# Designed miniproteins, single chains: the designs that were tried, part 77

Each design is a single chain, and the fold is of that chain. pLDDT is the mean over its residues in the fold that is shown.

## One batch from the design tools (miniprotein)

Design m2681
Fold by ESMFold2-Fast:
Structure m2681 (fold): chain A 68 residues (1-68)
Amino acid sequence: EERRRALEQELEARGVSAPVTIIDKAAERGLTVEEVLEAVRRYEARHPGVLDSQAAIEAVDEVAERRK
């Protein structure tokens, strides 16, 4: 999956660590790196230090919805 790989590489180049669930869902929804950073910010604000796959998916969906 080329989209996911490109997203991972760009985040790594920027020194950003993002949950795999956010990266996978963002690639599926066609988000940009900037949108992924916003999704990570939202996720961390709600669940600092806690891994929650559903919350990660919700953060990505919220950012995707803002594109309309």
Scores: mean pLDDT 71

Design m2682
Fold by ESMFold2-Fast:
Structure m2682 (fold): chain A 100 residues (1-100)
Amino acid sequence: SLYEQGLKDVIEFLRKRVETLRLLKEKYGDEWVPLDEAIKDAAEHLKISEEEVRAIFDGLIEDGVIERRTENGQELVRLSPRADEVIEALEKEIEGLEKA
């Protein structure tokens, strides 16, 4: 049904956010990493386009879950201190949606 498809799309969107955050945590911890490298790593891990990963990063940056800065002409990103709480909250939301 259209409802079931919409629900699956929301779950997939949330899963991609969780997987991106978990990847950054496992590979980089709280360290600053070049945005381009983080995007390439996430695209390879999630098996999606770099364009789609950029959209995920933009959303996480806007939500303050990923911090961004520019230094010597290079864009850098890192996980905010909120990342662990956000991962837990998103995983609980996914579980709730899967049981609906």
Scores: mean pLDDT 86

Design m2683
Fold by ESMFold2-Fast:
Structure m2683 (fold): chain A 70 residues (1-70)
Amino acid sequence: IAKEAEELAERYAKEGREQLALAARAVAYIEAGDLEKAKEEIDKLLAEGVSEDEIQRMIGEMRREAEKRA
């Protein structure tokens, strides 16, 4: 899951989908147990104007996609 989420983050970043890349990287850090790094990625989404509710939705979506790839 952590590896799959990081691969998703790299893919979305390459495609210019930066908010999904940040959300996928947050999932990768959460699954790896690096909560400090996960918070940094979430803070970047907040700085871009994404609401907490939307961040939770995106994180849930990225987690589900990473789980399907694991």
Scores: mean pLDDT 79

Design m2684
Fold by ESMFold2-Fast:
Structure m2684 (fold): chain A 80 residues (1-80)
Amino acid sequence: MEDERKKREELFKEVIREVITEVAKINQANPLSDEEILKKAEELARSRAQKLVDEGKITPEEAEELIKRVIESVKNLLKK
């Protein structure tokens, strides 16, 4: 049987990948500062996390963790 934690981790990875991809597309079309990239990533992460909460797939607490993980992933990409 699938572990619920593993399902949540897969959802988190998918959201992180989608947000990074979308921010990269926006940045390619209109170059953004590092601060603007982080703000856009947070906005996209919040929208995706809220949708998952509304669908009953994650809790509000897990949504905040997801948003934080997206921001940390984007920050790590910007450091190099």
Scores: mean pLDDT 80

Design m2685
Fold by ESMFold2-Fast:
Structure m2685 (fold): chain A 81 residues (1-81)
Amino acid sequence: SLKTEELVVEALGLKVTVKVVIDEEKKEVVLVAFDPSSAPALEPLLEQGEEGEKKLEEIAEKALEAVKEFAKSKGYSLRPL
């Protein structure tokens, strides 16, 4: 049985929504993805070239940290990349 949770992450003045898919039987996070609702916040960064890429990397790192903290708080493991 898979369960989906949503996390809102604030980074660089932007709010992005991350979907976390959990295997409840295994107590494991199996998928992490930005919600499509985050596209308007993230798409303009693609137009900023190298600077925008660095900002996207920082946002992704903040999102991953939030997912790790969420997983730890619930006793879930993370599937390796």
Scores: mean pLDDT 78

Design m2686
Fold by ESMFold2-Fast:
Structure m2686 (fold): chain A 92 residues (1-92)
Amino acid sequence: VPLRDQLVRPGPLLAELLREVGWTEDVLTLGEVMTYVGLYIIKNKLADPEDPSIVNVKGTLLGEILEVDEVDGRDGAGIVERLLRHAELVPA
């Protein structure tokens, strides 16, 4: 199964972030999680103004989830690995 199509049940912190950007379901795909995380970054203006690939997450809910102060938006794999610490994999 492509990783983006993997169904996940968000843990409490990830569910809170997803609800802030309009998620109302019980489960969603990892690709949908990445879409909502992108919406959260845009809504909160977290992209660095000099280098938009750098996301400043210090003091945000996303920073608590990823356990970092700053993330490289180009490191999708690293972001996914950290997000999966806050989600339960749902069998196919």
Scores: mean pLDDT 80

Design m2687
Fold by ESMFold2-Fast:
Order: sequence, then C-alpha cells, then structure tokens
Structure m2687 (fold): chain A 95 residues (1-95)
Amino acid sequence: SEARREQLLEDAELAVRAVAKKYGLTPEQIEKLVEIARRLVEEAIANPSLDVDELVQRGLDEIRKALPDLTEEQIKALEAVLRGMVARAREAAQA
C-alpha cells in the first residue's frame, strides 16, 4: 500500500529527528540522517528478503562517511533507532 509506505517513511523521519535532536545534532546533520533513514526504509520495503543487520550496517557506514564528527555514543543511539525502523518496515512489507 502506498499509504502504508508513506506512513512508514513519516514514522522513520520522526523517530530519527527525535533521537538526533536528543543527542545534539545540528539541523544539517539531521537532514542528512533523514535522507539515509528514508532510503533504508524504502530498501527494506522494496527488498523484504534483505538481512536487517546488513541494511543497518550499510546505513551506519553511510552515516559515518557523511557525518564523520559524530561520537560513538551518537552512532550507537542512531544504530538502535535505524534497527527498529528497518525491522518495522520489513514486518510491514511481509504482511
């Protein structure tokens, strides 16, 4: 469903923005994170057979390259939120 896809993307954006703000990321860093998170959710929906750990690791690698100044604490917080979003998108796509 297109409506379900849009809702998953909206939920992912809200979750990433909330965690990024809590951990003190700048508006510019938050916008880059939203782009990465949205692409990971889209990939999880399009390819339900892909491994969650592989998708999350790809996302973290991209975050580290795009935002090299992030601390390990910030990266761990983002890993947790990305993992939850990817898992939720996978579950929704398989339903």
Scores: mean pLDDT 84

Design m2688
Fold by ESMFold2-Fast:
Structure m2688 (fold): chain A 58 residues (1-58)
Amino acid sequence: SLAAAQAELEARATELKNQPGVTDEQVAHEVAAWAKARGLRAIVHVNDDGSVSVRVEA
């Protein structure tokens, strides 16, 4: 489901963001690439508190 894909991508984005030296732009780029590999589109928002929100569309 789209909700399951969204939750998985948000979890992966959070893990990537925990790596030293990773920028918000790199997180957004990687999440978009992961979504595209599944035939989906992802909209990524990095919140002011450093958390990541992802919305996916078919």
Scores: mean pLDDT 77

Design m2689
Fold by ESMFold2-Fast:
Structure m2689 (fold): chain A 72 residues (1-72)
Amino acid sequence: ELEAVVEEIREVLDSNNLPEAREIIVEALRRREAGELTDVEVAELIGKAGEIAGTARYSPELIEKLKELKEK
């Protein structure tokens, strides 16, 4: 579930050449794998990356998936 959301976001950020927002996502995933972040915390950081991106627009489906992750 989280992995599918992350893959969609990476594709959006890569297509729009947004390295700063992408680095936030990469670091969040690294810290999750290290046991430093929960899936909820990762979803929050992904949301922050979207705000920073500005020009990349998340689909309504992706926004809904992020909300589901935060509510778990």
Scores: mean pLDDT 68

Design m2690
Fold by ESMFold2-Fast:
Structure m2690 (fold): chain A 88 residues (1-88)
Amino acid sequence: AAMSQAELRAALAEAEAARDELLASSTPSMRRQMEISLALLRLGVREGVDALEALLAELEEEARAMLEAGVPVEEAIAELEERLRAAA
């Protein structure tokens, strides 16, 4: 089962506290992944787990459509990150 709202809030607080330390020692790819994870946690805390799951399903469908249309993986990732930033 998914985390409770209280557990999501605690996870976000821990992740944000650790972010600066982890980012200083991380590759650009790991840094990007961390920012995406934080955006998802913030959305889950704000809107609830159901809203997070709905957004993830929508992003999965968008990713599939972009890849089927021949959009480069890097461009597809950038578009999905922009969607997450807009939602967060």
Scores: mean pLDDT 70

Design m2691
Fold by ESMFold2-Fast:
Structure m2691 (fold): chain A 81 residues (1-81)
Amino acid sequence: SKEEMEAMLEQLERTVQETIETLKSQGMYDAAEKIQELYEKYLPKLKEKIEAGDEEGFLKLLGEFLEEVGKIYLEAENKAK
């Protein structure tokens, strides 16, 4: 439902902000900036899927976003060593 997609987007926003703050606290400013830029690119697309009632498209796009965030995070951890 649209309500479920909206709830997922709100949870995503919280998770993204917490991740950005965590990375900044660890001095990983480049990774924090990349995740912020990635979120800004995906946010309007996610909102369009919610408005269209396209649950399948929303979940696919959400999964793609989370995979990209995970890659940025892992690369940041590897560079910190």
Scores: mean pLDDT 83

Design m2692
Fold by ESMFold2-Fast:
Structure m2692 (fold): chain A 65 residues (1-65)
Amino acid sequence: MEDLTEEERRIVELIAEGKATTPEQIAKALGISPERVQELLDRLAEKYGLTRDEAIGHAARELRK
C-alpha cells in the first residue's frame, strides 16, 4: 500500500471497521466537509491508479490481513 496521509488513513479505517460507508458519514465522523471527503477519496483512487471504489476496497482488505 502506498503511504497515506493521516486523513486518508482515518477514512480507510472507518470504512474497514464498517463505522462509515458514505462521504456524509465519514465527514461527520472526522469533523470535515463531505466535499473534503470526496476530494480525499478521489486522491486515494488517483494514488492507486484505480477507481474510487476499487481503491477503498483495496485499502480495507489491507487492514483485514
Scores: mean pLDDT 68

Design m2693
Fold by ESMFold2-Fast:
Structure m2693 (fold): chain A 101 residues (1-101)
Amino acid sequence: SNVQQSQQLHQIGIDYFSQGNYQEAIRYFDQSISLDPNYWQSWHNRGMAYYNLGDYQTAIDDYDRSISIDPNNVHAWMNRGQAYRNLGDYDTSQRYFDRAG
């Protein structure tokens, strides 16, 4: 199924992420999202890859999408807050830390 193929591509993305190869991780997360745009884990982990590359705004956008699919994903709320802190938006980051903790 598209869900199973999405999960397999996500796992390859995680393998690249664990090696610090964030650009290749993003390529596989992109393919995973294309097959199953409701697989919140791919959005979240693509956000984490963008965060590690210093693209905090794109990371926030991906965390927002992950949260919209699964609002109980406390890690996405925390990571979004951290990305806002790196952009210098301390008010927004505090709101997300409060939401997650």
Scores: mean pLDDT 87

Design m2694
Fold by ESMFold2-Fast:
Structure m2694 (fold): chain A 62 residues (1-62)
Amino acid sequence: SMAQEQKGIEAVASELEKLGADKERAIELLRKGASGPEVARELGLSREQLEKAIAEARQKVE
């Protein structure tokens, strides 16, 4: 459902915020469907940091 998709996006954005990223910008990029490399570049994060944030968020929304 769209509600579950929104929860997933917010969970990822919250994990990215813990790494120093702008949560609002993270939500915008994820809703836009930006690729992993684009999200990492725009937020100033490494690929490994992004992948870890996504993995942790997936655990929280399952």
Scores: mean pLDDT 78

Design m2695
Fold by ESMFold2-Fast:
Structure m2695 (fold): chain A 61 residues (1-61)
Amino acid sequence: VKAAKTETSWSADGRTTVFKLEAESMEEIELTKEKAMNDEDTAKSAELMGAVLAGEREWEE
């Protein structure tokens, strides 16, 4: 196994779960906005948006 210095999230079991939950929410929102503006003509973007929108829509509600 590799021990990376930037593996702080993996250090604490409790922290890993809590931090991941918050990080995923914020990262997903920001990623969705950035991708929507930068990737307007990309088949890959369409697929990513479809998956994210399906999941995020429920959370945004």
Scores: mean pLDDT 45

Design m2696
Fold by ESMFold2-Fast:
Structure m2696 (fold): chain A 89 residues (1-89)
Amino acid sequence: MEEELRERVERLREENLARIDALEARIQSSTVLSEEQKQQYLRALDLARGHVEQAERLAEQGNYEEALEMLEKLGGQLRGLEAEIARLE
């Protein structure tokens, strides 16, 4: 159980960080987003990185269930942001 939760936390952490990196690059290279929109989205991604770090600390303390819940919610938020940016492009 704990090993399965740990593996799931690690997978979601990697997935969220990869999404953040990809979105950051996409936002910075965008020719259709305004500088104000880019700043707003980049701030949201900075907050997302903070949530990943918080989830990592929870996992280090053995609180895999809370870390997993936090990373799952973050994944949903990042997918929403990804869809929003895609709509603007």
Scores: mean pLDDT 85

Design m2697
Fold by ESMFold2-Fast:
Structure m2697 (fold): chain A 65 residues (1-65)
Amino acid sequence: MEEAEKLVEEAVRAAEAGDIGSMLRTIARILELPEELKKEALERLAKSKVPQLRSLAQDELALLE
């Protein structure tokens, strides 16, 4: 819950700051979360204001089974 939210906020913040390294590390951390938390974080990223994060989240959600 809060962990997923914090990682989403961190990824968005890093992307807005142009810190691609931090953004990618945070995304990798999101992908290591338990499936339910990962899905929640990805659904939130898919609705973020950052187009790159939305596209990545949509692709990852399609792979969850």
Scores: mean pLDDT 80

Design m2698
Fold by ESMFold2-Fast:
Structure m2698 (fold): chain A 84 residues (1-84)
Amino acid sequence: SPEARELYKQAEELWKQGQYAKAIDLLFKGHKIEIELDPSHAKSAYLSFKSILQLLESMNVPGEALETAKKKLAEFKELYDAIT
């Protein structure tokens, strides 16, 4: 999706600036758009956010970013479980 791709691009820029919570929010919105177009994308979204959470935990980032990532990962897991 062009809309999701633009959100991912903006998220990457925010991530490079250390604005992790905002970057995670945009990544989440992009994946949600792709899931609406193709529900099977829920698996990719879940695995992607699982990797992001592991990276954030290793980087010792602010708790807000970790909490945001955990909540969004749980939502993607629920969506993935619904299609499996």
Scores: mean pLDDT 84

Design m2699
Fold by ESMFold2-Fast:
Order: structure tokens, then sequence, then C-alpha cells
Structure m2699 (fold): chain A 76 residues (1-76)
């Protein structure tokens, strides 16, 4: 059943997107704390983690939007 498969995929992508958002927020906090402590090297490492999380989030969001569009088309 295609609709059920897409619903499961959408749920998994929503979970992945939420985890990436939480990870990016955590990395931002850690970068700010590192800068406050004068640890610029660790702050830059956290900023790279933010960039990677945001790139992954963009890809996951695009996949989610595509799955949601297909679900809407099948339900119409």
Amino acid sequence: ERIRELEIRATNLEVAANLLKVAADFYRQMAEEAEARGDTERAEQWRKDIENAEKSLAGTQADLDAVRAELEALRA
C-alpha cells in the first residue's frame, strides 16, 4: 500500500529533521560557550557541526516535502 509506505517515510523524515534541528541548536549553544571561554578552536569545530547539521536538515526537508506532495496527490 503506497500511501502507508509514504506515511511511514514521512514520519521517519520528520523525526530525522527534528533531531537535526535539536543537534544544530545544541551545537550553537556549545559554540557560544566555547567562545565565552576563549576556546576559539572548539568554537570553530562546533560551527562546522552546525553547518553539517544544517546541510543534512536541508536535504531531509526536501525529501520530506517531496513525500508530502506525493501523499497529497494520492489522497486527492
Scores: mean pLDDT 86

Design m2700
Fold by ESMFold2-Fast:
Structure m2700 (fold): chain A 66 residues (1-66)
Amino acid sequence: SLIDIIRKVAEKLAEKYGLDPEQIERDLIQFFFEHGFDPELFARYLAEKYGIDPEEVKKIIEEELK
């Protein structure tokens, strides 16, 4: 499901960058309700908020969509 993808993305980002997975999950769910699911927009949003390389975030999201 879409929620499972959001959860997995949050867990992978938290593990890789030392972030709070619950906070990332909440942020992604809120973003989803406001903008719908768009991997490009999710990657940009997370990259800007957490100061991460947008290409790296996009790669993690794309991996979970396989």
Scores: mean pLDDT 77

Design m2701
Fold by ESMFold2-Fast:
Structure m2701 (fold): chain A 99 residues (1-99)
Amino acid sequence: VLPVQPPNVTREQLLAATEALGKSAFEVAQKEGNGGVVIVEVTKDGRVTVTRLTDKEEWERAVEEALERLRAGEAAVVVVADTPELRELAIAAARQWNA
């Protein structure tokens, strides 16, 4: 299942899902041996940011910062394992959700 945010999800559900998916994506990335996960953010003015995370401390900080922006209504956030296919899908999903 791809970690995307559906448009009809409440902010609280979106926060919980993003946190859980971020944790799961980090574990999947470690298991697959690529050593990284990405956080894809689309801000309310349409800027796309992709942050690659390679260690637990970076992951924890970046997820916390992304959740703060999501709580503030500043960005749509999707967290995925770092593969080219998942990056593209996450960017598309975040753009659609933030549109």
Scores: mean pLDDT 64

Design m2702
Fold by ESMFold2-Fast:
Structure m2702 (fold): chain A 100 residues (1-100)
Amino acid sequence: SLEELLAELERLRAELAAVVAELRADPGNEAAVARLKELYGRYSELLSRLYPEKAEYFARNRDKFLAFLDTASPEEQLLAAETLLAEVAREIARVRELLE
């Protein structure tokens, strides 16, 4: 349901905020980068449930994002995490509007 999707997005947002904080405190932290990859995978799955007609597009973007992180600098990894956190916040706002 849309309510369950919102709850999952809210959990994802909280976990992403923690990863951003970890990457700011310890740039290039391998555990935080691994967690960022996992959270992007979860976000891609949630987007595929919100927009099933774009599922293949989200899968391709996930693969590109994961490959990018393998060669990214610590600065690029942090920027990617911050950008993703902002994107998740925008999707939460959209889902909330649909439930009002």
Scores: mean pLDDT 89

Design m2703
Fold by ESMFold2-Fast:
Structure m2703 (fold): chain A 90 residues (1-90)
Amino acid sequence: SEKIEELAEKARKAVEEGKKEEAIELIGEIALLKGASEEEVKEFKELMEEVGLDKEELLRIIEAITSGRLEFEIELALLRMKAWVRKKEE
């Protein structure tokens, strides 16, 4: 979809400009358009903020979720694992 590519470009620009909150919001919008539920998108946004993703990780996530629904589910599962490991190291 042309709209998904436009959102992906905006998200990449937000990452490059250090606008992490804007990038996460745009990533959530892409995920919704790719068929994620509102509940999954809320969890995904919270996990991205909690894990403390760097610029390179955010750019990789944008590329992955624009590929499809399965890639979104994989990225959500990876963020869940990273958050769980972080809590165990406290």
Scores: mean pLDDT 84

Design m2704
Fold by ESMFold2-Fast:
Structure m2704 (fold): chain A 71 residues (1-71)
Amino acid sequence: SMAQELLERVRKKGEEVEELLKAGKEEEIRERRDELLDLQAETALALGLITEEQLAAARARLAEHRAAAEA
């Protein structure tokens, strides 16, 4: 199922982040964490835990927070 495929991708992305953490690659870690967070939200949608509207709202809020943090 799509949910199982997404869960597998989340697991693999988490392993990538862990490996980058050991190497001390902070910039790559940030990019991979952003990808992981987005993938986790997509997985929540696939599992029926949230709606498409809720996913869009969550993504918008994350973008707002990132913009505020970089200002």
Scores: mean pLDDT 75

Design m2705
Fold by ESMFold2-Fast:
Structure m2705 (fold): chain A 67 residues (1-67)
Amino acid sequence: SMEVEELVEKAKEYIERGDGYGAAEYAVKIAVDYGNVEAAQEIIKYARELGRFDTAERIELLLKKDV
């Protein structure tokens, strides 16, 4: 969906800026509010590719809570 695509783009921008909290907030919103776990997993993968391992771990732990 267009909305999910916009949120994914914003999450990736936060990762690029080193803002792991912003990235995690958008990834959780995508998974929980939109039910799109695959898009949230793509954000985790992107964070790992950029060496933002702390951000990737944070998102993964938040998604494991109820997803």
Scores: mean pLDDT 83

Design m2706
Fold by ESMFold2-Fast:
Structure m2706 (fold): chain A 83 residues (1-83)
Amino acid sequence: DEEIKKLSKELLELSKKMSEYLKLAEENREDKEKVEEYLKKYEELKRKGKELAGKILEKRIKEEIDEGMELMKESSEKIEKKS
């Protein structure tokens, strides 16, 4: 959970910066050079965001599998005690 929280916070910060660069590109639409700079920064952050999202997903999938396995063990023990 702590690692997922840290990665989620990093992803949120990247998302904020990505939104800022898109706004700057829109505000400077008439300046092609500035638009290209801001879009380049956006693409860099987008790449990092995808990597972080992937790591979060992998950790969450593992957590869900581990939780499912524990629930199956608990259910099996409860059934065996009733038999």
Scores: mean pLDDT 77

Design m2707
Fold by ESMFold2-Fast:
Structure m2707 (fold): chain A 114 residues (1-114)
Amino acid sequence: SELEKKIEEIAKKVAEAAREGKLEEALELLSTLPDANYRITVLVLAYKILREEKDEEGVRNLAEVLKYLTGVPELSLEEIIEILERLVKEDEEKKLTPEELVEKLSELIAELLK
């Protein structure tokens, strides 16, 4: 659909911004999405792109973007990268809705804060 194409386009642009270290541009791109729930879907798709390209720096930069969006300063970048990997694995095993991805993110954050 039109929304799915927009999400895929934004995910590619977010991956490019992360690869270039342009974190503010990545955040601005995410703000153009019609619903906040789609932000996590875009980050999962961007992670898949960066993982396929074996861009470790891009993955670190994408994790910084997610860390900012979580509003949880106590989480390390290593923990955020683990969250991204777990979200991607869950999405690849099950086709998760945007709402289910946000719920899963919240569960993983709560687990790490214990």
Scores: mean pLDDT 85

Design m2708
Fold by ESMFold2-Fast:
Structure m2708 (fold): chain A 85 residues (1-85)
Amino acid sequence: SIGEVVEKLVEKMRELAAENPAKREEIDAVIDLIRSSFEDYKAGKITKYQFGLILIGAVAELYVLGAPKERVDELARLVTEAVRL
């Protein structure tokens, strides 16, 4: 389900935050955005398309924050999976 993919995204982002204490606050803010947006999506306040754009933006922000390319690729794959559900 899309919820399982979102949980995997959050899990991977928490790992990045633990590995990058200098960027923890920024990564935690990205996680909070994903969680709040997923609640809005489940409540019908935003469309699947809008939620997908938020997920894409979140992954792009982690890349800007210095996440390794391999981790960004894994997150991008999960986002693609979530949006196609």
Scores: mean pLDDT 86

Design m2709
Fold by ESMFold2-Fast:
Structure m2709 (fold): chain A 78 residues (1-78)
Amino acid sequence: SAALKQQAIRLAKEAIKLIEEGKYDEALELIEKAGTLAVLAGKDEAAKLLSEAAKLIKEGKYDEAIELIKKAIEILEE
């Protein structure tokens, strides 16, 4: 479980950097992978936040998406 959480955290942090670089499609792929790993790690709240962040990215609401990704990372680190 710890290894899955660490991988989800790494992918989520990288997704934030990709959003800041305007690489939204690449960020979405990493968020989807991070969400899957969060579910497998038993972190359903983090997975839900990552899913909501993905919807916000698709709507062009990038700042709101980054805030949800950061909240998901905090949950994964606990």
Scores: mean pLDDT 89

Design m2710
Fold by ESMFold2-Fast:
Structure m2710 (fold): chain A 64 residues (1-64)
Amino acid sequence: IEVTIEVEETDESIIFTVTAVSEDGVTRTFKLYVPRSQFKSREEIEELKERIETVVRRHLEEKA
């Protein structure tokens, strides 16, 4: 299982592009748009990136 998150910063939003590759080779991509005002520092952006990665990895591991 591979999870890649690309972060794009705009003046209005931080955009997280999540690409997940499951064990069977299926690739899924989705985008999360988060208002920049939700972040007080670059560290908070990094923390959210890590949380998204953790949630996506758990979801793929719990695949029924």
Scores: mean pLDDT 77

Design m2711
Fold by ESMFold2-Fast:
Structure m2711 (fold): chain A 70 residues (1-70)
Amino acid sequence: KSELILEIREAAEQARVDGHEELYEAFEKAIKNVEKGNEKAEKLARQAVDAYIRGDWEKALELAKEASKI
């Protein structure tokens, strides 16, 4: 849990630096749902981080938004 939250925060800050403000906001909201112990949010947030690391910001945004809506 703690490791995933750190990875999401790192991805969020990098998205912010890169000018992807909407993705930063979606990651911040996803963190709150992961902290609540929502397993679906954890899975979606992990996939969003992996997509961002791959440079697929559009897919990262979709997945982070899904994680944020739970």
Scores: mean pLDDT 83

Design m2712
Fold by ESMFold2-Fast:
Structure m2712 (fold): chain A 78 residues (1-78)
Amino acid sequence: MEEIKKLVEEARKAGDEGDLDKMIELLSKAVQKAGDAGKIGEAAKLLDEAAKKTKNPEGSKILQDVATRLQQAWQAKQ
């Protein structure tokens, strides 16, 4: 979980810096690790919180979209 939190936080910072390519790369790694660890629901929550703290509107939209997709995947498993 700690590694996923770090990747999400780094992605948020990249978004705030306007580096959307780096943000997407870091988010892809976070999603993969969340899936591998069975923590998709926790990752979705972290991404939603990161979206609220992101200053770049495009970055916030990317974080929210990924959070929504992970939440849907987690709900399908229930």
Scores: mean pLDDT 79

Design m2713
Fold by ESMFold2-Fast:
Structure m2713 (fold): chain A 70 residues (1-70)
Amino acid sequence: MKSVEEIIEEAKKEFEKLVEEFKKKKVDPKKIQELIDRFHEEIVDIEEKNYSPEEVEKRKKELLEEIKKE
């Protein structure tokens, strides 16, 4: 079973790939910054609330799917 720390690290890596994809697609830099800020706020919230690994994995998937829609 992956630890919460491992799941968060994977989420950060997946988000970094999404940011690079948005940059390649010439998405508005302001929009990219808003997504970066939102991602950091959500990660801080996850870390502070002491979720189980399963809850963190679910939250990670929901967050990344929401970001992909932008």
Scores: mean pLDDT 78

Design m2714
Fold by ESMFold2-Fast:
Structure m2714 (fold): chain A 72 residues (1-72)
Amino acid sequence: MHKLSNDVVTQLGRRVAELSRRHGLTPEEAQRVFWRALKAAEKHVDKPEQEVLEVGLREAEREVEEIVRRRE
């Protein structure tokens, strides 16, 4: 259970949906990326909201890059 704001969760969800469409992720892959992003952001919940969001967004991008790289 994460203590993230609804705005952070919503923005992470939008980014994962965008990356999923752009890179052709399966629903299972998209869900995994989203949960990893939430968990990464949760570790920084005591920081400013902008920093928390940036951590989550970076984690989502990293996970997508790894999924895409494995397909080569």
Scores: mean pLDDT 80

Design m2715
Fold by ESMFold2-Fast:
Structure m2715 (fold): chain A 86 residues (1-86)
Amino acid sequence: SPSKEELELEITKSMALMALSVARLDPSASEREKEVLERLAEAIEKLTDLEKVEEALKGLLEALSIEDPEERLEALERLLEEVEEA
């Protein structure tokens, strides 16, 4: 059976992927933002470290709270670079 740590990793990834899926439905999201959200989903799926997934989820929720589409896109692009370097 999966360990507590393995379950926490899978749950945290699922939360991040759900948030990304919901964000792609935002009518204010540009085609560029949708592309970045898709790339973030791919990058997060590759993470194997719980702490890195937790940091990615936190950064994602902070970026998605930005109402201005241009500032939100900038925050999401910075997050993508951080996750891809992790």
Scores: mean pLDDT 86

